# Ledger of designs, part 33: designed miniproteins, single chains, continued (2)

Each design is a single chain, and the fold is of that chain. pLDDT is the mean over its residues in the fold that is shown.

## One batch from the design tools (miniprotein)

Design m5117
Fold by ESMFold2-Fast:
Structure m5117 (fold): chain A 98 residues (1-98)
Amino acid sequence: MTVEEAKKVIEEAIDILVEDPNNFVALMALRQAANQLIKAGAVDEVIKLLEEGIKRLPEDSPALPFLYRLLSRAYEAKGDTEKAEEYRQKAIEVAEKL
């Protein structure tokens, strides 16, 4: 998967998750594409796409814990341990409210 293909997969997966937040195929595609971009060194691109995705979802979306976990992973890859822990905690808090 190229960087451009992975970015498109993330955008398409988020579009699906806005309408169907429990769509397993979209969640798995999002995870795989995000991991590919992180491995390719495109960490800032992943962070931007995930932050944009979070803004599109309702506060009670079941997809939010999943996006927060991926954002935590991206910040870990960037070396931002404080942001990584912040998003890890947000994923737990949102999941507990669902």
Scores: mean pLDDT 84

Design m5118
Fold by ESMFold2-Fast:
Structure m5118 (fold): chain A 76 residues (1-76)
Amino acid sequence: SLAGLEELLARMRELARVLLESEDEAERERARAEMEALVRFVLTELPLPDEVKAAIEAFAAEALAEAARRAEERAR
């Protein structure tokens, strides 16, 4: 359903915001796990066009990569 897709995309945007902007390590860790779970769900369970799945995967991959880069800086 369109409503379900809109809710999913809004949730992914919020998770990306938490991953990139939150100062709380535990909150970032929960957001990362939820983002990874949502991407897996989209790729395996949702009957979406391949182009939409690719766009969602790319969005999540960029957010996770940037979050990992920032975490590495904090760990040094």
Scores: mean pLDDT 81

Design m5119
Fold by ESMFold2-Fast:
Structure m5119 (fold): chain A 93 residues (1-93)
Amino acid sequence: MIEVEVRIRLETRADRTEVTLEAKPIGASKEEQEKAKDVVRRVARNASGTALPPRREETTARMTLDQVREMAEATPGWSGGAGGLVAGAAIAR
């Protein structure tokens, strides 16, 4: 099972809030680390450009790679916002 430590940063940029995700696989092989990075990049791209209320936050949480995939699929255009990802990540701890 691949565990991923995800850092989520929200930055207000003019008319939008940008979401930055950093992921570090825990106890994963090199191949699993690359897969985890690809999933996180998809989630980050889906979140980028989303218009959210002005906010600056940073949090860190642990979650499985499957949970990250689920969030990527559930957030096309990031309708749930960064809060959805943060809540899911907190559950994984």
Scores: mean pLDDT 51

Design m5120
Fold by ESMFold2-Fast:
Structure m5120 (fold): chain A 84 residues (1-84)
Amino acid sequence: AEELIERGRREYEETVRGTTERLLAALPSLSREEAEALAREAAEGRLSGRVQLPPELQDLLEEAREGGRRARELIERGERLLRE
């Protein structure tokens, strides 16, 4: 149970970090703060109004959303097991 929660938190943070670095590599005009905010919004599935992003960035943000979803599932599963 606790291992699932720890794994989920670790995978979430790694998804955000990896997405941030890839966004900075793809868009040199972004600040680190802007890239991290986009990465977190994507991982949480909260991106709205970003319809004009290039296809390559849309794929990256979709990967981040999927990673965040998996991380949340691990955390929720671990939390359910702790509650019995």
Scores: mean pLDDT 76

Design m5121
Fold by ESMFold2-Fast:
Structure m5121 (fold): chain A 71 residues (1-71)
Amino acid sequence: SPEEEVLREFDKDGDGRITKEELREWLKKLYPDNPPSDEEIDKIFAEVDKDGDGYITPEELLEWLDKLASS
């Protein structure tokens, strides 16, 4: 899936952490015709970043996407 391919790109960094900027670029790749606004990215990051450390994991991001697909 496209999501799985993008996760492999993050794995290349070797840190397993996604920043807000990386999330923004990833969502632009998934939704090029309607990329989310900065405010929407802020909301997504706030909902996914359960630890409040300013990073999310690929696992947390996939969990969030699964919830969207189920609604």
Scores: mean pLDDT 69

Design m5122
Fold by ESMFold2-Fast:
Structure m5122 (fold): chain A 64 residues (1-64)
Amino acid sequence: STEEIIAKLKAVKELLEAGQGGPVLLEVALHDLQLPEEIRAAALAAMREHGPIAGLDLVLELLS
C-alpha cells in the first residue's frame, strides 16, 4: 500500500540522515518498491544534483 511504501522510505531517510548507505540505498529502495518511472526518474535526477535526501524528499512529496 502507499502507506507501507511511505513508511519504508521514511526508514531509508533515517539511515541516510545518519550517514549510512548513501545514494545506492535510495536507488535499491526505489527499484524494490516498483515506483512509476516518472517518480523514479525525478527522484534519481534530484539525487544526482542535490544528494539522496533531496531525491527521497521528492518521492515522499509525490506520494503524499
Scores: mean pLDDT 75

Design m5123
Fold by ESMFold2-Fast:
Structure m5123 (fold): chain A 89 residues (1-89)
Amino acid sequence: DYQKMNEAMYEVVLENKDTLRRMAEALRDTNPLAARALLSAVSYAERGDKVSAGYYAGIGLGLALGSRGSHPEVGEEARKMIEEAMKKY
């Protein structure tokens, strides 16, 4: 159910806004697409836009997880948030 996944991801984004902003700052120069997606997820979540928040969180966290080799702490935070969303789904 796409709606349930978007709602789960939206809740994870709202609960982790400061961590997502720190992850975006860490990725700003090395993976600017991931950084922008994470910041967009936070912005849309604060507006109550669950669909856009879920979409950008999926992109941003997926790219952050892929950055684990250069940014292992960022990749680990992304993994934890993805697992948290799956538990809420």
Scores: mean pLDDT 86

Design m5124
Fold by ESMFold2-Fast:
Structure m5124 (fold): chain A 67 residues (1-67)
Amino acid sequence: MLKEATKLMEEGSKVLEKSDTATKQKLLDELTKVSKAMLRVSKTGSKKDEEELKKKVKELKELIKKA
């Protein structure tokens, strides 16, 4: 999951650079949520935190696809 999340963060950052102000704010918020979830997984290594990260990754993917 961390590898997929990292790749998605990179894609999100590229889309962020090209986006309008409103879309940038939404993308930045979702990127922050994924980043926090990645940090939790790195600290705990728990299956529960990995499942939460997977959920946040899915939400960010949907935003990137629409942006």
Scores: mean pLDDT 79

Design m5125
Fold by ESMFold2-Fast:
Structure m5125 (fold): chain A 73 residues (1-73)
Amino acid sequence: MKKFKVRLITETDVYEEEIEAETVEEAVRAFAEKHGAKLTSEIEIYESDGLEIGVAKAEINGEKATIVAAAKK
């Protein structure tokens, strides 16, 4: 398993946590479930500077949020 640094970004707060997962998609989904966030978009996967990055839009208690997960390849 890889360690992903996952951030939940809302209008008022940023939450950061390490999630162990096999894939960036699993890291994003696990983090969303843990925090009660509903994914509102597809998870987009990017590779940059040796990092695997996943980005998805989410909603928590009616508030818009963005989830970003990153790990080294």
Scores: mean pLDDT 81

Design m5126
Fold by ESMFold2-Fast:
Structure m5126 (fold): chain A 133 residues (1-133)
Amino acid sequence: SMLDLLRALYVAGKLAGERGIENVSVEEVARRAGVSRGTARRAIELVRRLLRREPLPADVRPLEVVAAVTGYAEGLGLSELTIGLINRLLLETPEERLQEVAFEIVRLLEEYREGKISEQELIDRLKERLAKL
């Protein structure tokens, strides 16, 4: 069950990065992740909340946030270096600050998607945040 949700979150995040969250289908996430439609719907909802920086459900686990955000970064076509920095930052962040840091990372990823910042500027900002941990 938990592993199914993590797989669905990664797939939903990746598809959202590739084509936008509005173009992510429940059927495609369920099929690609090998999960139920209910699990796929929950994953899409969590990814949507993250991308909109809306409050996440109180029962959301750190690994679920990591799966969604790293999937999204991969979907955007970011380099292994950038994805590695995102993963490291999320995994090294204390649980009580994880949602705040995830929202900051998502904001940077949206600025990159919109062409407002380069991948190098994204890398520099991620390194700066990692140095403050």
Scores: mean pLDDT 89

Design m5127
Fold by ESMFold2-Fast:
Structure m5127 (fold): chain A 85 residues (1-85)
Amino acid sequence: SEYDRLVKALDLVLEMQRLFQNYLEGRISREEALERLNELKEQIEKVYPELTPLVQRFIDAFERGDFDEAERTLQRLMQRLLSLL
């Protein structure tokens, strides 16, 4: 169902948010964070492919060290999914 797709996508985005927070707190390495973020991107692409460009924008910002843009993009992902629930 559409609801099930949205809930799964939201869970994956929440995992991205937690991983991002763990990185900012120094609990995970940059390399580990990027590997896990790309795994989450692949999972999101299978569940809700319409979000893939925005997820890629988040990862690109993270790779550049643009954490302001990364946080803003993550919030946009969250708000978009919550607005559809």
Scores: mean pLDDT 88

Design m5128
Fold by ESMFold2-Fast:
Structure m5128 (fold): chain A 72 residues (1-72)
Amino acid sequence: TLLHVGLLNNGVLWVFDESVDEAAAKAWTESHGGAYFTVPEGLVERNFEVVSGPLIHSSIDDSQITRVRLKE
């Protein structure tokens, strides 16, 4: 399965819940100066770790977004 993902300028990936459609995920990511793409689910699980961040005001609930970063 492919996950919908936004990459922001700080190097953090935002993984969107399956309830968030592609258009919403893309618009959200681009409005925050990021790049939207899709990744295999297993790639995120193996190579990224979950991080927390401040709440950002949006049309998408923060609970529908998981923030992850590349593992070292």
Scores: mean pLDDT 61

Design m5129
Fold by ESMFold2-Fast:
Structure m5129 (fold): chain A 61 residues (1-61)
Amino acid sequence: MSILDQLSEEQRQLLIEALKEKGYEGLTQGDINELAKKVGKSPATVSQALKELEKLIQEYV
């Protein structure tokens, strides 16, 4: 099961851009809440998606 399957390509791109700007460790709960509003998902969903995207970015370098 993948939380990323709940996101469109455009929504995943928004999360990737946030990771590029601040990194996973640089994102606060407030940043996660703002991203959740932008993509129309819960903060918990966005937090999990960010963690999975960070791992994928590490694997593709």
Scores: mean pLDDT 78

Design m5130
Fold by ESMFold2-Fast:
Structure m5130 (fold): chain A 68 residues (1-68)
Amino acid sequence: SEEVKKQLEEDKAFIEKNVTDPELKERIISLLEKRYELAETKPESDEVNAEILKLNGEITDLYEEAKK
């Protein structure tokens, strides 16, 4: 959807602005793009929701590491 695409671009812009480590930046952006792909291409299900929740955790952990 347009909303999910807009959220991806906003999230990527936030990471580009706030993460200076190029390796962490690339890893976080890759996970954001994977989350977007799942949201756009898979029907909503418990399995898809569980995978998105896992990706959200991984993104959060990497971002918190990048702040240090």
Scores: mean pLDDT 80

Design m5131
Fold by ESMFold2-Fast:
Structure m5131 (fold): chain A 85 residues (1-85)
Amino acid sequence: AIPPEKKKHAEKRKIITAYAIAKLAEILLKQGDPRVDQSTLDRAKELIEKNPPDKEQKELAEKLVELTLNEDLEGVEKLIEELRK
């Protein structure tokens, strides 16, 4: 069986990732990126509605989105490593 602590860490990463995807999709849609449409945003929002993030998880997700938009791949890698610990 998977230890409860590992399950909690996996769930936190899932929530943070879902919120980051929703935020990134919203920003790209507003910028007119042809790879993102309203259905992509709606699907991302459904993921966060099932598991709403707390304030800390929202802040981590927003930081991930900021690093991604600034093409800071090293910063994204460091944040992902922290979430995996």
Scores: mean pLDDT 70

Design m5132
Fold by ESMFold2-Fast:
Structure m5132 (fold): chain A 71 residues (1-71)
Amino acid sequence: SSTVRELVANLAKKLNLDEKELEEKVKSFLDQLGLTLDAPASQVRGLLIDVVGEMAGLSEEEATALVNSLI
C-alpha cells in the first residue's frame, strides 16, 4: 500500500501540480491529526480527496475516482 508521500508525488505529476505545495498542504492537515506523510494513504483517503479536488479544481466525484484509483 502507498504512503501519503508516494501518493502526493504521483498525484502532483498526474495533475501537473506543484509537488511541494501539495505536500505542505496535506502535511498541515496530517499534523492536526497527529499523522505524518509516511502514514498509509488509505488511512486519510477523505483528506486526500478534499485537498486534491480543491487544488486541481476537480469535482468531488472526479477527485474521489482519481484518489481511489491510486490507493
Scores: mean pLDDT 85

Design m5133
Fold by ESMFold2-Fast:
Structure m5133 (fold): chain A 83 residues (1-83)
Amino acid sequence: SLVEEAKKLMEEAKKAFDEGNYLEAIKLYRQAYELFVKANDLEGAIEALKLLVEAYRKLFNIPKELADEIYQKKVEELKKKFS
């Protein structure tokens, strides 16, 4: 299923993130996010989005507060797409 594929991509992304490969983590979290959206899995999409933003924060040394603001804005956009 799309959800199972997205979950596998989340596991691969977490491995890349833990290894410090933030660029690879971003690519994999983005793919997982797209699959959760296609599957109409809002909770999965939000979790993937949260980890995607954290990977961007690590890659570009973005302050935590700014990353949190980006995440909140993206969650609002996502919820509008599901409504």
Scores: mean pLDDT 88

Design m5134
Fold by ESMFold2-Fast:
Structure m5134 (fold): chain A 103 residues (1-103)
Amino acid sequence: MVAELEKALEAAVARQKPVADEIYEKDPDADKEAVMEELTRETLREAGLSEPLIDALLDLRRNAATSSDEEILARIRAAVAATPAADRARAEAFLALVERLLA
């Protein structure tokens, strides 16, 4: 499951790059951080992550400079616990991936 999630995220990111480039071409003054946050949200949604998990990841991204590994894991675990049963297996696979990366 972890390897499948990694491939899904990689594929989703690759699909979003042309969309980001088109947005910047149409509006050169667009807030790049706001555009990247929205594209990241759509990428994670396309990869099958739940809304609570997506919200947790975007919050962690905004606070990256001040977040410890323990805080990252705690926030992701809380988001997995808040994930609906139908999406929980994917959320648990993502948590397992993060735990492996921070070990």
Scores: mean pLDDT 71

Design m5135
Fold by ESMFold2-Fast:
Structure m5135 (fold): chain A 98 residues (1-98)
Amino acid sequence: EREELLAKRRQVRDEISKLTDEANKVYEEAKKTGDPELYRKAAELYRKIADLYQEYADLAEQMGRSESDVQAIRTEAENYRKKAEELEKLAEDVEKSK
């Protein structure tokens, strides 16, 4: 059980890191090109990151991490979800200006 939770935590953390790098690159390209599809792609990646942070928080809670540690991770999930929403709106605004 503990070893399984540690392995899952490492997997989720590594996925967050990888997707964050990818999302940031797509977002920078979106800013340079003004391509609404790239803004939507970045939004989709940030939404996946938010889901992974939520899973990471659940694992941290199962492992007996403090309430403050778990809340900090859940706050990160909410921040990425809001970032995704902002980028979807930005994609819509960019599309309307074409």
Scores: mean pLDDT 86

Design m5136
Fold by ESMFold2-Fast:
Structure m5136 (fold): chain A 80 residues (1-80)
Amino acid sequence: VAPFDEEKAVEEVATYLAYKEIFGAFTEEEIKARLEAMLKQTGKDPAKLIPGLLAKAEELKEEKIKELEEAYKKEKEAEE
């Protein structure tokens, strides 16, 4: 059994949060449910870990949003 991969979980959640902000994809409830499911599979307490993981994901979300906005701007500049 591998230990819980916090970095992978944070990266996945941050990507979902960025897509929610930019494209309206995924609800907040869906994102939280996915994170809760990942934590439960590792035997960890979601209530204790979710706030910290969400905080880390929010920080990474800002970077993901900037990356997506830059890609979107380049695509738009190529057309108009």
Scores: mean pLDDT 71

Design m5137
Fold by ESMFold2-Fast:
Structure m5137 (fold): chain A 63 residues (1-63)
Amino acid sequence: MQEELKARALEYGKELGVDETAAEHMINHMFARDPEPSEDKLRDMLEQLAKAQEGIREMRAKR
């Protein structure tokens, strides 16, 4: 179950344009803090990570 859930979350992260390493690190962190995270919660965190990456790009462009 966990392996399949991690694989699906990683694939979703790729679809959002999140770096694979960053997505994998966040997924592993979520499972370390909560052994049974919901798929919806994982997807929400990946969406927030994607938005954060876009914000960082904007900050770097201005700095």
Scores: mean pLDDT 74

Design m5138
Fold by ESMFold2-Fast:
Structure m5138 (fold): chain A 98 residues (1-98)
Amino acid sequence: GKELLEKIKKGLREVAEQEIATLDDPETQAKARKALDEFWKEFDKVFKEEYEKSNIINALKKMAELARKHAEKSKDPVIREIFETIAEALEAIRKQLE
C-alpha cells in the first residue's frame, strides 16, 4: 500500500513539474506552484481518509475529483490545464489498477 502511494505521488509530481517547465512566464509558474502546494496538502489528507474508508481505487477517484475542483477554482487557463492533466494521470493510474 505505502510503496504504491509513494510511487503514485512521485509520478504525479513529475507530471506537474514537466507541465510547469513548459511555461515561459515566471509569474504563471509561480502561481501554478502555489496552487499545487495547496493541492498537495489536501491530497495527503483526502487520499488517507478515502483509502482508510474504502480502497485505493476510490481514493484515486477522489483525488481526480480534487484535481478537477482545483482546476475549476483557477481562473487562469494554464493552471486549469495543469490540474486537468493531473486528474487525467490519476484516472490513467486507476484504470491500470482495475
Scores: mean pLDDT 80

Design m5139
Fold by ESMFold2-Fast:
Structure m5139 (fold): chain A 71 residues (1-71)
Amino acid sequence: GATMTCGAFSQLVQQHLEELVTQYKLNSQQLAALQRLLEICAAEPQKLVSSLAKDYPELAEIIIILQLALA
């Protein structure tokens, strides 16, 4: 949801990383975006996930994929 922090989202993604990669067949560009997302969340763990797509438009696609996968 809109209140989820970047740090909490990053932890959830890392717990399900193998399933996300295999089930959604992430390509090299999407994997690079995922790594970038995790780096940003490590630097700014208090940032809201809803703010990530606004501040980093290049991550919008991977954020949508991850939110749908982890719903």
Scores: mean pLDDT 78

Design m5140
Fold by ESMFold2-Fast:
Structure m5140 (fold): chain A 78 residues (1-78)
Amino acid sequence: GIKLIDPKIIAAVPETVSPETLLDIDVQVGVALIMHAIGFDLDTIRKKVLTDLRKSTSLSDDTINIIVDFIINEILNG
């Protein structure tokens, strides 16, 4: 199932994250899980999520990498 990002990870990121950005990140968790379920490789999923977050948010590359690593970890543990 789709999981909300743990508030502790949000508090650890170097950038301020808006409620709209949090929703967008949660959507990307769902997208990544669906892509994994239908057989996309982790590199393809990583690139898709990174591209989508860069397109829809103003987060720094460092923050996006933290979020993407979290999403990939959720896939590996789901």
Scores: mean pLDDT 73

Design m5141
Fold by ESMFold2-Fast:
Structure m5141 (fold): chain A 66 residues (1-66)
Amino acid sequence: KLKEKAEEYRKKKEELERQTKEATEALLKRFGEEAKPLVDETKRAGEAGVKIAEEQAKKYEEELEA
C-alpha cells in the first residue's frame, strides 16, 4: 500500500535523525572535542540517509495523490 510505504519512509527518516543525534552526542560525551572528525562523518552519513528516506516518502505520497 502506497500510504503504508510513505509512512514507513517517514518513520525511517525520523529514526535516522534520532540515531544520528544520539550517536554524535555519545561520541562527544566519550571523546570530547577529539571526536569532531567522527561526529562530522556521522552527520554526513545521517544526512544522506535522511535525504534518501525523504525522497522515497515523497515519491509514494505523490503516487498516492495521482
Scores: mean pLDDT 79

Design m5142
Fold by ESMFold2-Fast:
Structure m5142 (fold): chain A 111 residues (1-111)
Amino acid sequence: SMKEKVREELREIVLETADKMMEIAATLDPESRLLVEVTVGVLLIGTAVLLHDESLSPEELIDGLIKFLEQAKDVIKELQEEGKISKEDADQMLKVIDEAIGRLRELREKY
């Protein structure tokens, strides 16, 4: 079904985003790494809950994941402002999240 195809695409996007963020996290000190790992974990759990909701339309699934990614961006920005992550590492992670949001917005235009 079209809905199952959208779910598969959303899983691929979020897992790729998580993988890229975890690669960056692996280069950080232990405390900063843990904070990024928690951020990624929240994103993955939220996405799993979202994708399990059979009542949601394809549009609502896409919009929901965009909201979770925007929340992850806000957390990364706060960590950078608090000096827990460097500007360079934060900018790299924000770019990864922005690329995922861009892909989701393009997918949304098809619905």
Scores: mean pLDDT 89

Design m5143
Fold by ESMFold2-Fast:
Structure m5143 (fold): chain A 89 residues (1-89)
Amino acid sequence: MQDVFDAIIAAARAGAATARTLEELSALTREMQDRLAAATGLTPEKLKELVNNANEEERKKLIELSRQYGNTLFTIQDIAVDRALELQA
């Protein structure tokens, strides 16, 4: 899973670097968020539900997956904000 998250972050960075307008950047951000959801088959709400129904070993793995998902989502948004500031400068 970490390799999948890393690949999505790399795609977000590459796409943001080539974005020339705020509209292109907005579309890229939505695409990367959709890709993240599709790659995991999970939303934050579904991750919480799975954690609540898991045994102790499964819970540890799901908590780590939840952290990786959240960190990846935040990184995508952060990349978009940084590029938006460059485009507005």
Scores: mean pLDDT 76

Design m5144
Fold by ESMFold2-Fast:
Structure m5144 (fold): chain A 91 residues (1-91)
Amino acid sequence: SDRELLERTLKELTERLKALPGLSPEAQRAVERAVEEGIRSLETRDPRDVLRETVGRIARALQEYADPDVYDRGLQIIQESVRRWNEEVAE
C-alpha cells in the first residue's frame, strides 16, 4: 500500500541521513522526531500530505542543526527519496 511504501521510504531516508558524515546529534534527533511523527500520522492522513510535511520538517531540522555542506547533501538525499516515492506510487 502507499502507506506501507511511505513508511519504508521514511525509515530508509532516516538511515541514509544518519549515515551523513558530520551530522550532529541534534540534527539526528530532530530528523528522527520528524519521521516518527510522520509515520504516526499515516494512520489517519493522506500519504502525499505526510510526505510533504515530513520532508519539510526534516529540511528545516538540517538547516537549523547541520553545517551547510551536510545540509546540501541531505537535501539531495531527500529529493532522491521523494522522486523514488512518486515513481512507485504512480503505478
Scores: mean pLDDT 85

Design m5145
Fold by ESMFold2-Fast:
Structure m5145 (fold): chain A 79 residues (1-79)
Amino acid sequence: SEAAERLAEIDKLDAEAKSLRAQNTPENRQKALELEVQSALIEIDLALDIIDAAHKRGEDPLKLTERVREDPSLLEEVL
């Protein structure tokens, strides 16, 4: 699913950034920051898609966000 692919990409970017930060060079810190920003942007896009899906379903976006946070598998039904 698209949601599962985005979550996998977030996990991949976060793992790569963590690995780079373990090497304490200015170059690796800069590259880690770039990956962290990319991860954050994907998280924002995913949150906006959940809000949009809630509006299309006639649901409260905050309630839907709480439900998917408690059960991430619901993302496949929502998105």
Scores: mean pLDDT 82

Design m5146
Fold by ESMFold2-Fast:
Structure m5146 (fold): chain A 75 residues (1-75)
Amino acid sequence: SDEEVKKKAKERLERATKIARDLISQGKPYIGLFVAMAEVVEVELYARKNIKDPELLEELEKEGREVLKAVLAEA
């Protein structure tokens, strides 16, 4: 279902955020940013392939942008 796809996408974004923050805390902000950017792109491609509801797709794309903003603020 679209809801299951959304849940999996959100879990991937949460894991990417944790990895990025761990890298930033180690003094590797560029690598942390790269990991977040790469995963946001992968999640967007996954969502576009699997979600039929445009509102849910837009919500996931917004969550991806929020991850990038949060990681950038910490870098």
Scores: mean pLDDT 80

Design m5147
Fold by ESMFold2-Fast:
Structure m5147 (fold): chain A 61 residues (1-61)
Amino acid sequence: GKEVVITRDNYKEILAKMGVDLSTVPDDANLGFMASYAIQAGAELVSVDEHSVTVRVPAEY
């Protein structure tokens, strides 16, 4: 799969593309919550920084 960087500015678009119901995601989600939703949707955690999470998404994404 491809690596993508999730931030507070783009997490809704990335999670929606992975099939996550955005109504379940807090508007002020922390990086841990964003990482958890991505992993539950099939992504693998690569790295966590102070302001971003890098995940590897499935090849069909």
Scores: mean pLDDT 75

Design m5148
Fold by ESMFold2-Fast:
Structure m5148 (fold): chain A 81 residues (1-81)
Amino acid sequence: SIALPSDTLPTPEEVLERLKQLLENAAKADKSRRAAYTVAAILEGIASGLTPEQVREAAEHARKLGDEETAALFERMAESL
C-alpha cells in the first residue's frame, strides 16, 4: 500500500470540502462533462471514507448550485453506502 505523509492525511471533513469544490467546478463545465466529473468525484470521496450523511450534504450543495441531476446522483450513491 502507498502511505501518505502524516502532514497530508485529510480528514473526512476536508475530503467533503474538496468534493464541494469539485462540484462547483463541475457546475461551470459543459453539461455532458459535468456529470462525468461529478461521478468521478463522488467515487473518489466514497473511496476516501465519506459517510452517507456527508454524501447527502454534497447533494444539498449540488442543489444550491442548480444541478438537480448531480444532486439526485449523490442521493442514490449515499443509499448504496
Scores: mean pLDDT 68

Design m5149
Fold by ESMFold2-Fast:
Structure m5149 (fold): chain A 83 residues (1-83)
Amino acid sequence: MKTKELAREALRMIKEGASNEELMRFLREFAGLEPEDISDTSVAMIVMWATVAGSFDLARAVEEIYRGASRERIEELLRKALE
């Protein structure tokens, strides 16, 4: 399932020092959206996609990235999405 691949790559990016803006750009691109789209709609679409795919931890991670949460919190949620 693409949700685990997305979570794995996002977690790798965080470990390499990626910003929340870089993570959001990556998430939009992975979801087939415009990477530069800063709209709340693009975020809502990614959250909905992850939720429908059954990856609630990934959906929460996307929300936390968008809200500017701590790296530690985002890593925790992404790690849970891989389980």
Scores: mean pLDDT 76

Design m5150
Fold by ESMFold2-Fast:
Structure m5150 (fold): chain A 63 residues (1-63)
Amino acid sequence: MKKEELEREVLEALARMGAHIVTQTEIEDPEAAEAFIERAARLAVETGDALEGVRAALAEHRA
């Protein structure tokens, strides 16, 4: 596996974990929770930071 691919997978996993914790308190709808978790993972890859991905997804959800 290329280093960049491994780094992406780690960022996605960390973002999904953090997003899942957020959905337990902030998002009651299961479909919205699933979309939020996937959006956080995508944004984490774009920003290179799992926590920034979760923050950006939460900001979009609150808009």
Scores: mean pLDDT 78

Design m5151
Fold by ESMFold2-Fast:
Structure m5151 (fold): chain A 82 residues (1-82)
Amino acid sequence: SLAEKYAEKAREAAEKGDPDAVGEYTRQAAIHAGNEEGAKLASNAARMAAEQGHPDAVYTAARLAAEGKGWEGAQRAVEAAS
């Protein structure tokens, strides 16, 4: 799906050290999964995880956003970055 493609782009951006791209791609994953209200929280949490050097947390947040679980993904990313 398009949501899953955006989640993969977020992971690639995290590996390249681009937190802004991580945030944008995670937001798009959430939107294309039908979770527009959770998109900003998922985006911000994934960006923070990327800034703190946690690519696995970014991947988890982006994947959950693509599954329509952007709020849960945001929580897990924040926990990993803490």
Scores: mean pLDDT 78

